# Designs tried in a protein design run: designed miniproteins, single chains, continued (4). Part 70

Each design is a single chain, and the fold is of that chain. pLDDT is the mean over its residues in the fold that is shown.

## One batch from the design tools (miniprotein)

Design m14409
Fold by ESMFold2-Fast:
Structure m14409 (fold): chain A 74 residues (1-74)
Amino acid sequence: MSTEEIVEQVEAFLRELLATLSDDVVLATLRATFRLSPEEEAAIAAALAAGDHDGLLALVRRVVRKELEEQRAA
């Protein structure tokens, strides 16, 4: 599976979570799924609190690409 295919699937999943779950549960799900830095976690929490779904998607896209790059380097 390509990086872009994974990113697209994660974005679709995140949009579904945002439509059905509270911000706290969305943040907890992302923390369980990805190894977030304190700065990434704070940025995601801030985007959720602001209702900035486009900013949240951009942050998650960056995290997914970073995680895939780290996995390839390991």
Scores: mean pLDDT 76

Design m14410
Fold by ESMFold2-Fast:
Structure m14410 (fold): chain A 65 residues (1-65)
Amino acid sequence: SEAAEAAELLARTFSDGAKELSKEEGIGLAQAVEGLGLAPASAERARENIGEKATAREAGEAAEA
């Protein structure tokens, strides 16, 4: 459920403004997720996944124009 909530928060952030996430904002989100009691390894993966999500969104928008 926590993972689903974090995913929804990310989706809402992109959907609401359709703006790119700053690297500093991505790091802040990863730290916040770590505060949820995730393992250190999971926090590191979260940072990587956040970057992937931002890239995928940008690619999708570029393709649609």
Scores: mean pLDDT 53

Design m14411
Fold by ESMFold2-Fast:
Structure m14411 (fold): chain A 95 residues (1-95)
Amino acid sequence: DERAKYLQEAADHFRKAGDLVLEHGGTQQTADLFYVPADLARKGAESKDKADEYAQKALKIGEELLQLVLEREGETEVSKHLQNGIDDAKKGLEA
């Protein structure tokens, strides 16, 4: 299932962005903001009936986080994983 594959890849990218926040001295509370779209994308991958709803929510939060990261820090490994997660969530919605 291409949709489930893309949404799982999106979840993995959003989770990696949160993990990188912790690795770079960020707080658990800040990392948890990235784990929200990761959990939503994972739920989209696991759900046949609500995949689009979860993917759309993950995409919206991911895009908001990307904007904030770019405004504060510019292009970083965190922003690259957020962008990859956004791109994969979009592919999941189009599949």
Scores: mean pLDDT 87

Design m14412
Fold by ESMFold2-Fast:
Structure m14412 (fold): chain A 69 residues (1-69)
Amino acid sequence: KLLEAANYAGEIVRLARRGASIEDIVKKIKEYAPNATDEEIKRVVEAIRRGDLTRAANIIYDIIKKDLE
């Protein structure tokens, strides 16, 4: 479960680093974590817009980990 969350978070962050749209990133998060809340998604979007991909990765990891638990 934790390894899967880390792999999915890494994939999404790599997409963001390659210039994927915010909509594509949100879609991927919801594919791996369908129970993610709007507030959780908003925090990820804010981190990405600031260029803080490390923070974005940590938030995405926590979201996916909770959904897989």
Scores: mean pLDDT 82

Design m14413
Fold by ESMFold2-Fast:
Formats: structure tokens, C-alpha cells, sequence
Structure m14413 (fold): chain A 81 residues (1-81)
């Protein structure tokens, strides 16, 4: 799974903790934590936000599809940490 492999690399490169990953997945990052994210981490957060938007509004776009894939891959990563 390419999405899962990309997420593993981002996590390893940026030393993300399980707690930080859970906050990203749940949208519970503080403004301070959000400001300190790398561009790669911000892209993941954006895609997770699009997944939640799709769940709320039922909109099907390329961004929401990518968001749902990233959300599922992150959930799988958290199960293996």
C-alpha cells in the first residue's frame, strides 16, 4: 500500500509520536502544534480534514478520496504502533 508506505516515511522522518498521530487523525491539534508541522505533515492534516468534510457533506472530489485513503492508512499505522 503506497499510501501506508509514504505515511511510515513521514512519521519516521519527523519523529511523530503515537499521540501526535492520534491528534492528527482526530483533528485535535492545538494551533501551536499545527504551526510547527512540516509541509509533509500539513499535507496529511489537510487530507484528513477533507476526509471529515466528505463524511459531513457527502461531497465526492479527488481531495476527499485521497483524504479517505490517508485516514484509513493512518488508522492501520496506529494499530501497528
Amino acid sequence: DEVLEKLKKIIEKNNLTKEQLEKILNGDLTPEEAKNLTPEQKEVLKLIAFAYYAERFGEVTEETKKGLEVKKALEKLLENL
Scores: mean pLDDT 69

Design m14414
Fold by ESMFold2-Fast:
Structure m14414 (fold): chain A 79 residues (1-79)
Amino acid sequence: GMSAAERAELERQNQEIVDLVRELVEKGVLTEEEGDRLATWLITRGLGLAELQRLRPEDLLGVLSRRKAEAVIAAARER
């Protein structure tokens, strides 16, 4: 099973993704549906903000358009 420290780190990483996605939806970069899809896609794969910063736009084309994938990755890299 997961340790308490590993669980806390995962919760922190998931919260960083949720906060980024919420900000992008509030700014009108993503729709609420696109934000939910992106957050689910990242969280179910165990990807945090650091991993998102290392992705290419091509890696997100299954959930977002190229323009929106580029905007998300750029916003993640500004953190």
Scores: mean pLDDT 84

Design m14415
Fold by ESMFold2-Fast:
Structure m14415 (fold): chain A 68 residues (1-68)
Amino acid sequence: VKATLTVLSLDKAKLKFDKEVKVILKSSGKVIEGKEAEISTLDLLEAEVKYGDEVLKINDAVEKIVVL
């Protein structure tokens, strides 16, 4: 699984994945399903990305960073 991270603001980031994944937000317990997720920067380091049996951190999936 690969992702592009877009920094929207100091508090918000957008992730775009090449596959449909589940993003688990540790701060709220919320689960986001799909190819895109907007998350708080507070969740950026702790959120888990699940794809089938694969579980990884956002940093391990991110191949490209875009700053707006």
Scores: mean pLDDT 79

Design m14416
Fold by ESMFold2-Fast:
Structure m14416 (fold): chain A 77 residues (1-77)
Amino acid sequence: MVTFTVKNGNTGEPLPDVKIYVNGKFVGRTDKNGQLTVELEPGTYKIGLSKPDGSPLENPVLLINGKEVKLGEVEIK
C-alpha cells in the first residue's frame, strides 16, 4: 500500500482533486489533504500528475509514503 501526497511547490499547500497516473493508467484523484492511497507492488513506476481537466500542474511536489520524489520514474519499495 502506497500513499501519494501532492503539494503546491510554491505554497506547500495540499492539492486536492489531482489525477494520478501509474504507467499511464489513471489510478485515482487526491483527497482534500492532497492524498491518494493505492495498492502497488515494489518496483519502478512512471508517475504522472494532472489537473482535473487534464492540463499539467505548475510546480507540483510529489511525496510517496512521506518522502519527496522527482516526477517521472520512481522506485517504490
Scores: mean pLDDT 82

Design m14417
Fold by ESMFold2-Fast:
Parts: sequence; structure tokens; C-alpha cells
Structure m14417 (fold): chain A 88 residues (1-88)
Amino acid sequence: NLELLQKMNEGLLEILENEFHASPEALEYFRKGLEYDLEGKYEKAAEYYRKALELTDNPKAQALIEEELRVVEGRIRAKKKLEELEKK
């Protein structure tokens, strides 16, 4: 459900900005990562999550970004395995 995923992404950005005081630059990279993730561009999403993480000093914000990165890395591995097994 795309609408539900977008709603969750909005919530994550709100927490990072308002509760964990992430910098505007870190928030912009994280937002781009979320957008690429929604597009199924998992490698680009992981790249931007790592950039956001490098700019983030708050441990709670880091943990939240790291969780999204772990999920996307899992999707990359799953997609690669599926491609190797089912696609030419």
C-alpha cells in the first residue's frame, strides 16, 4: 500500500526533525533515500541512507536511519537472489 508507506515515511521524517533534531542536510538525504526506496531503487536508497547516517550524531536518529538501511539492504539481497534464480 503506497499511501500507507508514504504516511510512514512522513512520520519518520517528522520524528527525525522534531524529536531528534536532525540537520536539514541529513533530513534531505534521508527523504531522498525514502523516495528511492518507494521507487524500488534500493541501491540508491541505501546510498542516501548512508549519507544521512554520516551527518547524524543523535544515537536515536542513527538507530532509526540504520533500521531503514538494514531493511533496504535485505531487499537488495532478496532482489538479487530472485534475479539470479528466476531471470536470465
Scores: mean pLDDT 81

Design m14418
Fold by ESMFold2-Fast:
Structure m14418 (fold): chain A 92 residues (1-92)
Amino acid sequence: DELEKLRAQILAELDAATDKDTVAALRAALDTDPVNGAFAKAVELMEENNDLPPETREYVRKAAEYFRKGDFEKGEEYLKRARELAAKAKAA
């Protein structure tokens, strides 16, 4: 129940700010608890920045692909880069 709610909320917010391919990748990745925690942080990043650059969205998509493959270290690295790009876009 809680995981379904979190999944729907994350996908709805990401769908508003990114491509359908990214949403599909995230849906596949949300079957594991570690991934859900990481995507909660991605949603927080998107809430802070209403208009994310395409590069930032691509890094989020790459993070989702790595989490789906079970490579959480690389997934976290790409999310960190997405956060840095979003912060720069807001500051610039």
Scores: mean pLDDT 57

Design m14419
Fold by ESMFold2-Fast:
Structure m14419 (fold): chain A 73 residues (1-73)
Amino acid sequence: MRETLEAVERIVDGRVEKTLTLTREQDGKTSTQTFRGGEAAPFATHPQVAESEVEELPAGPDELRRVRVTATT
C-alpha cells in the first residue's frame, strides 16, 4: 500500500490553519481524506509504515508551507 500525506499551512483571519490531505493507493484503488485544524495525520501513527520519505515543496501564493510525506507498507 502507498500513502501520501500533503500538509499545507496558511494564514486565515490572523490564525495559522493547517490542512492535511491523505491519499491512499491499494489494489489499484485510490482514496483521499482531508483533515483540518490541529488534527493529527492518521498516517503519522500508522503502525505498518515500512518506509517514509519527506519532501519540502514550494509554498503557493497564499501558503506559508507545503510538505509531502510518502510512505509504503
Scores: mean pLDDT 64

Design m14420
Fold by ESMFold2-Fast:
Structure m14420 (fold): chain A 61 residues (1-61)
Amino acid sequence: SSSLQQQLQDQLDKAGDALHAGDLDGAAEHLRQASQLAEQLGKTDWAQQFQQAADTLANPG
């Protein structure tokens, strides 16, 4: 596996940890990093999904 794929998994794990802690801003930051890593891996649909999730968490209402 590429180092980019490992970094993507790490960012998703950190986003999950932040969500469990109630840290919506932290979760959004990790999801934005995951989106960039997904784009570098050519997973454009995943990158868009992670970006949308980050935007929702940063702007909940």
Scores: mean pLDDT 86

Design m14421
Fold by ESMFold2-Fast:
Structure m14421 (fold): chain A 85 residues (1-85)
Amino acid sequence: MERGRKFAEEAQKEALDALKKVREEMEQSGLTERFEKALELARKSIAKGTVELHKLLVEARGEKYSEELHELALNASFGYVAESA
């Protein structure tokens, strides 16, 4: 019966409304915003750290370094920035 479908839909709507309220409370406490900023800073630090660590390891290994590998590392770093735009 159509009553069954409406009842299930109302129950789902109430569950979604409760979830939205919980998210708003977390956002109001500033935790969600701080967490998002921390993640973005971590992503940037990881990208820079990876490139710097790669250079350091390459210098330690000498001629095993490749110009092509260096370009790939730079392109990967730009990929992270472009994806977050």
Scores: mean pLDDT 55

Design m14422
Fold by ESMFold2-Fast:
Structure m14422 (fold): chain A 89 residues (1-89)
Amino acid sequence: SKELVLKAIGLVLAFIGLAIEAERAGREELAEALLRVAKLVLELYDNEEALEVARETLEKVDAALAAGDYDGALAAAKEGIERLEELKK
């Protein structure tokens, strides 16, 4: 649906933005993980469950980054990658 496409685009742009900020902070592994989430969201753009997993991942990453917890942000991004990879069937 158009709604799912727009939601997917918004999530992809959010993860790309976070990846740029992680790279600027010298957090290369986090930046790579965030770009991997963005790629998986693009691949699963019409999967409502995948978009919900991505939204939950975004909230966890945002919360960790707001606290300066880069290790927590990386853990949340890696968890999101694992959950999204399982949904690729």
Scores: mean pLDDT 90

Design m14423
Fold by ESMFold2-Fast:
Structure m14423 (fold): chain A 76 residues (1-76)
Amino acid sequence: GLETALEEARRLAALPPAEIRRLLEEAGSTTEELVAQLEGLREKAREVGEAEGRPELAEELVRALEEAIARARAAG
């Protein structure tokens, strides 16, 4: 749910760019794929938060995703 997504976004946002690069290489993924996934989650976060009656949690998730996106872009 939103809480799990928030925890994961905050973990990713806390990682140095070099570690994000290492994880992407190990997973066989790209920075572009990661950014696209995070942007998709960001777009839907507010809608899901409103639907679940948790708009404040959705706004926290959006902020964490924005930080995670910035870190992912710095990695690529």
Scores: mean pLDDT 81

Design m14424
Fold by ESMFold2-Fast:
Structure m14424 (fold): chain A 92 residues (1-92)
Amino acid sequence: SELKEKTLEAIEEATKKAVGFFRSSGNLEMAKMVEEKGKEIKKLVEEGKYEEAAKLAREMAELFRSIGAPEELVKMWEEVAELLLEVKKEEE
């Protein structure tokens, strides 16, 4: 699926941008957590667990908003959640 491929690319990009942001701010613990959550979301996608993956992406967006991260990062993770739900609809 082209949508699934685009979604995996969106997950990778959102993870890289968030990790880069937290590393540049010296928050290595948050950077590590984001890397691990990005991997977890990819694994859920591989297992066809799109709703669970979308929930996790949404939780990351909410966390980033709550700590005052850039709106661009929040929107990237919200977009990942939306794409994951669209993949679920396409495969049903």
Scores: mean pLDDT 87

Design m14425
Fold by ESMFold2-Fast:
Structure m14425 (fold): chain A 96 residues (1-96)
Amino acid sequence: MELLEEMKKKLEEEWEKAKKEWEEFMASEDDEEERLAKYRELLRELLKFMVELLIEYYQKVYKLSREEAKELLRERIETEGVAATETRKLLLEILE
């Protein structure tokens, strides 16, 4: 339980950093294509951070190796699904 609270705090801190970077970018850039590219960049970095936190969680809670944790997370993403095709593709790429 304590581990989940620590991970939640780390995720909230990373989200606040990404939100600030996005808001600063949006204030200086009006081009839709540049905005979409920045959004995808920030989304990829947030997803990478989330994946690393989940890997650490599986390693500590289930006593898995890093590779076993990656395989379990990949299997869950493929079988349980994610709503957005692009998000699913990014998550699977991060786990390869």
Scores: mean pLDDT 74

Design m14426
Fold by ESMFold2-Fast:
Structure m14426 (fold): chain A 58 residues (1-58)
Amino acid sequence: MKYKVVKAKVTTEDNEIELPEGTIIEQLSKDTYKVINPKLNIEHIFKNAKVEGELEEI
């Protein structure tokens, strides 16, 4: 499933990261997410992670 961030964050064991509006999130498994924001040159895979907030399904 793919989502566009309206207002969201990723929480891992070590970090809590706010995701900018327009960031694309792809859920790869229950706790693994691919995060892409081309404007900010962000592409990262978060493992053992939780995504919380307002997301729009694409």
Scores: mean pLDDT 79

Design m14427
Fold by ESMFold2-Fast:
Structure m14427 (fold): chain A 72 residues (1-72)
Amino acid sequence: ELDYEIELALALIYVGIANIDEQKGDLESAVEAYEKARKLLEEILARHPSPDAQAELDYVKKRLEELKKKLE
């Protein structure tokens, strides 16, 4: 499915952006990128069960929890 593949690719791009922002210490920008990735991955998983998408979502949720604790 074209929409699924495009949405998954976009989610992975946001994860990559978030990783770069996190490495640079731009924690607020990293949170924004991870939240965009999370939204896309949740939308994908609601329509298309995927172990790869689930693993990425679990990773993104864990990173968001850790970063939000640092910003709190």
Scores: mean pLDDT 83

Design m14428
Fold by ESMFold2-Fast:
Structure m14428 (fold): chain A 77 residues (1-77)
Amino acid sequence: MLSDEELFEQTGRRLEELMQEMLANRADPEKVKAISAEMLSLIDETIAQLTNEELREILKNLKTHIEQLTQALLAAA
């Protein structure tokens, strides 16, 4: 069973990979939407599993930033 710290780090690595994929596909709005939805889902699933309030708050803030970035990329496409 993963600790909160291990789960947070694993999620962070996956989000970094997904962010790179989203930016590489920024000219394709359907791919941007799909990757963004996967990132937001992963964050929500991780928050539900975390017991550490500080780590949950960090992910909630990151979720907001990803939503803002996604809107900016879609507006530019």
Scores: mean pLDDT 85

Design m14429
Fold by ESMFold2-Fast:
Structure m14429 (fold): chain A 80 residues (1-80)
Amino acid sequence: SLEELLEEVERRLDEIEKQVEAFSKTHDKRTVLQYMSLQLAKLSKWIQEKITDKEHYKAVMELVTRRAVQMLGKLDEIFS
């Protein structure tokens, strides 16, 4: 179901956010942004391979975009 897909993607995004926050404690902003971008690119590829329904794909990618923007905002605060 769409709800199950959104929950799975949310769990994957939570893990990415956790790793990005951990990485931010020991690395510079540029390196952390590169790491985050790589992890989000891997997630996007997985979504493209798993979701064949156009409306489900759109809903999932809207979630990914929203969470990516939120993560970027948090990193801007951390490295201020």
Scores: mean pLDDT 87

Design m14430
Fold by ESMFold2-Fast:
Structure m14430 (fold): chain A 99 residues (1-99)
Amino acid sequence: SPAAARARWDAHIQALVDEMRKKLDEEVEKLAGEVSPAVAEMIRKAYDEYLKLVEEGLRAFTEGGEEGIEKSIKLQNEGMKKYRDLLAEARAEEARAAA
């Protein structure tokens, strides 16, 4: 049924997002040894914002059609921009802390 197919895709997306979040936690733990805790937290927030937009994009893709694909691409691009901007802020904060 369409409902069963949607449930399978939702479960797959959730598993993918959960795996990405686990990898994010591991990366933040590594970075905590190399940067200030405040900068590590900013990097984690940048990845969280990126992952939220990726999840929305994947859900839009599974909704189907050309509109779903277009929304997926748009959300992925918006996520990348937001991630880069937040990462630049984290880098600026680390520079201030090091001065």
Scores: mean pLDDT 75

Design m14431
Fold by ESMFold2-Fast:
Structure m14431 (fold): chain A 74 residues (1-74)
Amino acid sequence: MDELLKKYDEAVKNKNVEETEKILQEIFDRGEVEKLRDYEAEKLAKKNNIPIEAIYDPNLTKEQYRKLVEENKK
């Protein structure tokens, strides 16, 4: 699984839509969509120095999320 997550990250960075879709389909076929979500959430949380729980909050709008990122930069 970790190898697929790394390939997904590289495909996204390269803006390779075809490769990204292929990797996503493989992750779906393995039933490990939650691991992909957790991986992206953890990376985003670490990059912005926010708690991972803030990323999973379904009540947060994009604007509220940006506000949390700005508050943690302080």
Scores: mean pLDDT 67

Design m14432
Fold by ESMFold2-Fast:
Structure m14432 (fold): chain A 73 residues (1-73)
Amino acid sequence: DVQRQVQSLLQAGDAADRSSDFSYQTSQNYEQQGRQNPDRRSIYQQRSQQYRDQGDRARQSSRDLRDRARQLQ
């Protein structure tokens, strides 16, 4: 069932978008912690970058899933 496959891909895309949003929010929280704790800023900045990278990958996964859904239509 093509419609069922499209729905599954779009739901997976939505989940990837939520994962991306969570990762970006976590990245921002670490950036704030770095500003509040200058002695450990480098560590918090490293963690911020790590979560930003995770967010970018999740966002790309969402795009790929939505593109696959489009191809099935």
Scores: mean pLDDT 87

Design m14433
Fold by ESMFold2-Fast:
Structure m14433 (fold): chain A 94 residues (1-94)
Amino acid sequence: MSEEERILKELYLKSAKLIVDWAEQQLAEMEKDPRVSPEDIEKMKKLLDEIKKHADRIQKLVEEGAPVEEIEAEYNKLLDKYAEFVKLRRKVKA
């Protein structure tokens, strides 16, 4: 593995963790807001679960020494779910 590939793998792993931590904090704040419906909280919880599954997959791929391209593909799937989470959060807070 090249030094560039190692740096990229560490970046994807750190980024995935930061996304999970942020999404968990946002969900906790929304659960405290009486204006947010239980149905929207349930949808956010499902999206967070999917984000966590992709983050766990990234961690496993890094630990197994998978190619950077495979880790990047999984990270892109995480970003898709993160985009859905951000969009739903924005709609709920509007």
Scores: mean pLDDT 86

Design m14434
Fold by ESMFold2-Fast:
Structure m14434 (fold): chain A 71 residues (1-71)
Amino acid sequence: RIEELREEARRLAAEARAIDVEAATAIVRAEMEPVAEELKEEIEKNPNDEEIELELLERYVEALRRALEAL
């Protein structure tokens, strides 16, 4: 599942960048800032936790989908 999410994230990121790199980056950053803050303590406690990586990837894919819908 992590490999599937990485592949999806790369595909969505490429699509968003092809439309508008600057706008896509701004939208994704805005969506991910609260996610990073939310997961900050969990990352510090377990820096190599696969479950945390999965959660981050799922949130990133969702942020990319929202960016594509807004562009």
Scores: mean pLDDT 75

Design m14435
Fold by ESMFold2-Fast:
Structure m14435 (fold): chain A 57 residues (1-57)
Amino acid sequence: MEEEVQRLREEIARLESFIKDLEAEYKKTNDPRIKKLLEVYRSRLEEVRAQLEELEA
């Protein structure tokens, strides 16, 4: 469990960092492709967070 919790936290950190970079780029370019990528990665972030919450409960 501890190793799985750590892996999920690292995945969350990576996703949050990537989303932050994409949000910055979207503000500059207003590219609909970047908007779609943001939606995909935000959905993935929610899934990983839900898994982490389940393991910590």
Scores: mean pLDDT 82

Design m14436
Fold by ESMFold2-Fast:
Structure m14436 (fold): chain A 72 residues (1-72)
Amino acid sequence: GAMEKEREEVRKEQAELTGKGLAEYYGLKFLGAEGERVDENTTVLTTTTEEAKIVMTVDRATGEVKVEVIPT
């Protein structure tokens, strides 16, 4: 429905803002961020920088957040 499309756009904007914050925190140059819903409870945010990829995995069922920095 129309409300679901609005929520999708807000999630995309939040993914980009979160990605920029993560890149800045690690002192890396932000190039882009993409959020993906892997299952009902798991969301993965991949932030691409010039030197590395930052992968943030959020489990909404447990509240666990994992962040991994992968050199490119």
Scores: mean pLDDT 76

Design m14437
Fold by ESMFold2-Fast:
Structure m14437 (fold): chain A 98 residues (1-98)
Amino acid sequence: SLLDKIVEDFKKNLVPWLEKAGVPKEFAEKLSQIVLEILDELIPKYGIKAVIAVSAALAETLPEVIKRIKEGKPLDEVLEEFRQRLRQLAEEYAKALS
């Protein structure tokens, strides 16, 4: 479907996009996993709106994540804070788009 193609293109480009945004490779792969987990949770309920919402939420949360990484915060702490904030914001945006 068109949705499946959009999701696959998003998945394919996510890690390169995070690296271009200034995320170190080791963090980019782990952050990508969290983004894709949240996307897969929201797609059944919101369809294409889930992709838009997750993309917007990621763009808003990413500067703080990069700051925490540069401050030398432990990987696990950064990933857990990111997971919680991204999920909350993505759900808020998906609901707003509905």
Scores: mean pLDDT 86

Design m14438
Fold by ESMFold2-Fast:
Structure m14438 (fold): chain A 88 residues (1-88)
Amino acid sequence: MEEEIVKESEEEIKQAEKLAAEGAELVREGLESGDKEKVREGYEKLKKAAETYRKVAERSKELKDTAESLAAIAEELAEKAKKILEEL
């Protein structure tokens, strides 16, 4: 296993997790306040996090299962955010 690739991929996962958390929080705040722009920003952050997880899964066989699971969660949250945005 290439340590450098795993290390870099773990850092990308950490950054994507932060982005997903910020996205989820923005969707929650936007829903509570009726702020479409916050929901949209949260949706975009969740999408970007999911894309990052998918790229990690493609690049690292060792982290594939973890990254795919995280991508699926972020994608599910993004789909929920999209539905909220369409209803506002």
Scores: mean pLDDT 82

Design m14439
Fold by ESMFold2-Fast:
Structure m14439 (fold): chain A 84 residues (1-84)
Amino acid sequence: MVPLPEEVVEKLEELSKTNTDEVETGLKAAEILEEAGYTGLATQLRLQARLLEGEITRRQFIEELLKRGLLTEEQAEALLKQLE
């Protein structure tokens, strides 16, 4: 896990105080992370928001994370096996 800068953490904490919707919070957190250069984490949060909204399946979520290098082949295989 890459340590986040204190400024990024503070913005994420402030966001969590003002939002009760997990999807909205996740999308706004993704914007903060992307602006800070954490594009992989931002992409992961956006995919998680789409999963929570029902726009993608758990399988599609895992496949997209693997495609983007955010999961190892071993991690993706273990998660996909749980869906069988």
Scores: mean pLDDT 75

Design m14440
Fold by ESMFold2-Fast:
Structure m14440 (fold): chain A 87 residues (1-87)
Amino acid sequence: MVVELEFEVSAETVEEAGREAAEAAVRHGVGATVRLRLVSRDGLETAWRAAVLAAERVSEAAARVEIALRQLSPRELLVEVRVEARP
């Protein structure tokens, strides 16, 4: 199963967007692939910062996480997260 979610990111909301994306990935990532699309209003660096923060927070919440980052456009990043189910 694949879950697709979109988050708008600005320089002022990087931490909030990263946190919300991480919470969504943990909530939906057990037994599924979560695709988080980060759309930046302030450039690609802002989207990358939000993606890194999301990845760090997901890694803290899960014993094992697979994360892939892909640039879709000059302002869009795709973060694919897979979380292994805990016994």
Scores: mean pLDDT 77

Design m14441
Fold by ESMFold2-Fast:
Structure m14441 (fold): chain A 94 residues (1-94)
Amino acid sequence: SDRLATLERLVEEARTADDAERERILDQMEMMIVHELLTMQDQKAPPEEIRARAEEMLALLERFAATASGAVRDRALAGIRRLREHMERLIAEV
């Protein structure tokens, strides 16, 4: 997926970024993950495919969290938990 390639690039950019840029990268990553999952749901992808794609994208967000510290890391970890809960609810509705 082009989105996975973009997310991977954003994780690498975050490694040398300042906190303000890390916050922007986190916002972009979260938006991309939500949009991909909603697109898959709209296209009626099987629940197993939605879960697999979500886990791939969440793993990249966890790699982002590992490069961050302080408030940005706390926000990233909270985002990961929220997105996992959203994915489970979304799959239960499909």
Scores: mean pLDDT 85

Design m14442
Fold by ESMFold2-Fast:
Structure m14442 (fold): chain A 96 residues (1-96)
Amino acid sequence: MEALEAARKAIEAALAAEEASTTPRAKVYAGAGAGLGGIGLGAGRVAGDDDEAARLAGKGAAKGGEAGAEASTDEEGKEAAKKAAEAGREAEEVGK
């Protein structure tokens, strides 16, 4: 799996979790994960290090997804947040 592709997938999953969640707190956590993931991706790309971009983006998405899943009271939001956490962890592994 390519590092930048994994990073993009993780950020997309975090954004999807934000949209799917009906719990305000879970939306904030998922959105924060997507935001941190985007910042990490940008920083890595500016540095010219795709592996670092994937690692930073993955960490943000994973943290936001995990927190969103725990805060979610709706099943759709919880599943979407878990998916974001999984995609984030995958991006971290690719960026090692």
Scores: mean pLDDT 77

Design m14443
Fold by ESMFold2-Fast:
Structure m14443 (fold): chain A 67 residues (1-67)
Amino acid sequence: MSREEIFEEVDRLFEAVKLALKYNEEKKTPISLSDLYRAIAEGYRAFQEGGKEEAEKKVKELIDKLS
């Protein structure tokens, strides 16, 4: 894995974290930390496969389902 590839992966992870945290705050009833970690992991995977739009959709779906 090159340095650039590592930075891209880190950026995708941070984006997934930001999406999960922001959406969870909007729900007014925050989900558990373990469920947040699940949403982050699935969002990160979706980001790798379909970009930001798929990540946002997946994170929102999971938090809606878990909240």
Scores: mean pLDDT 71

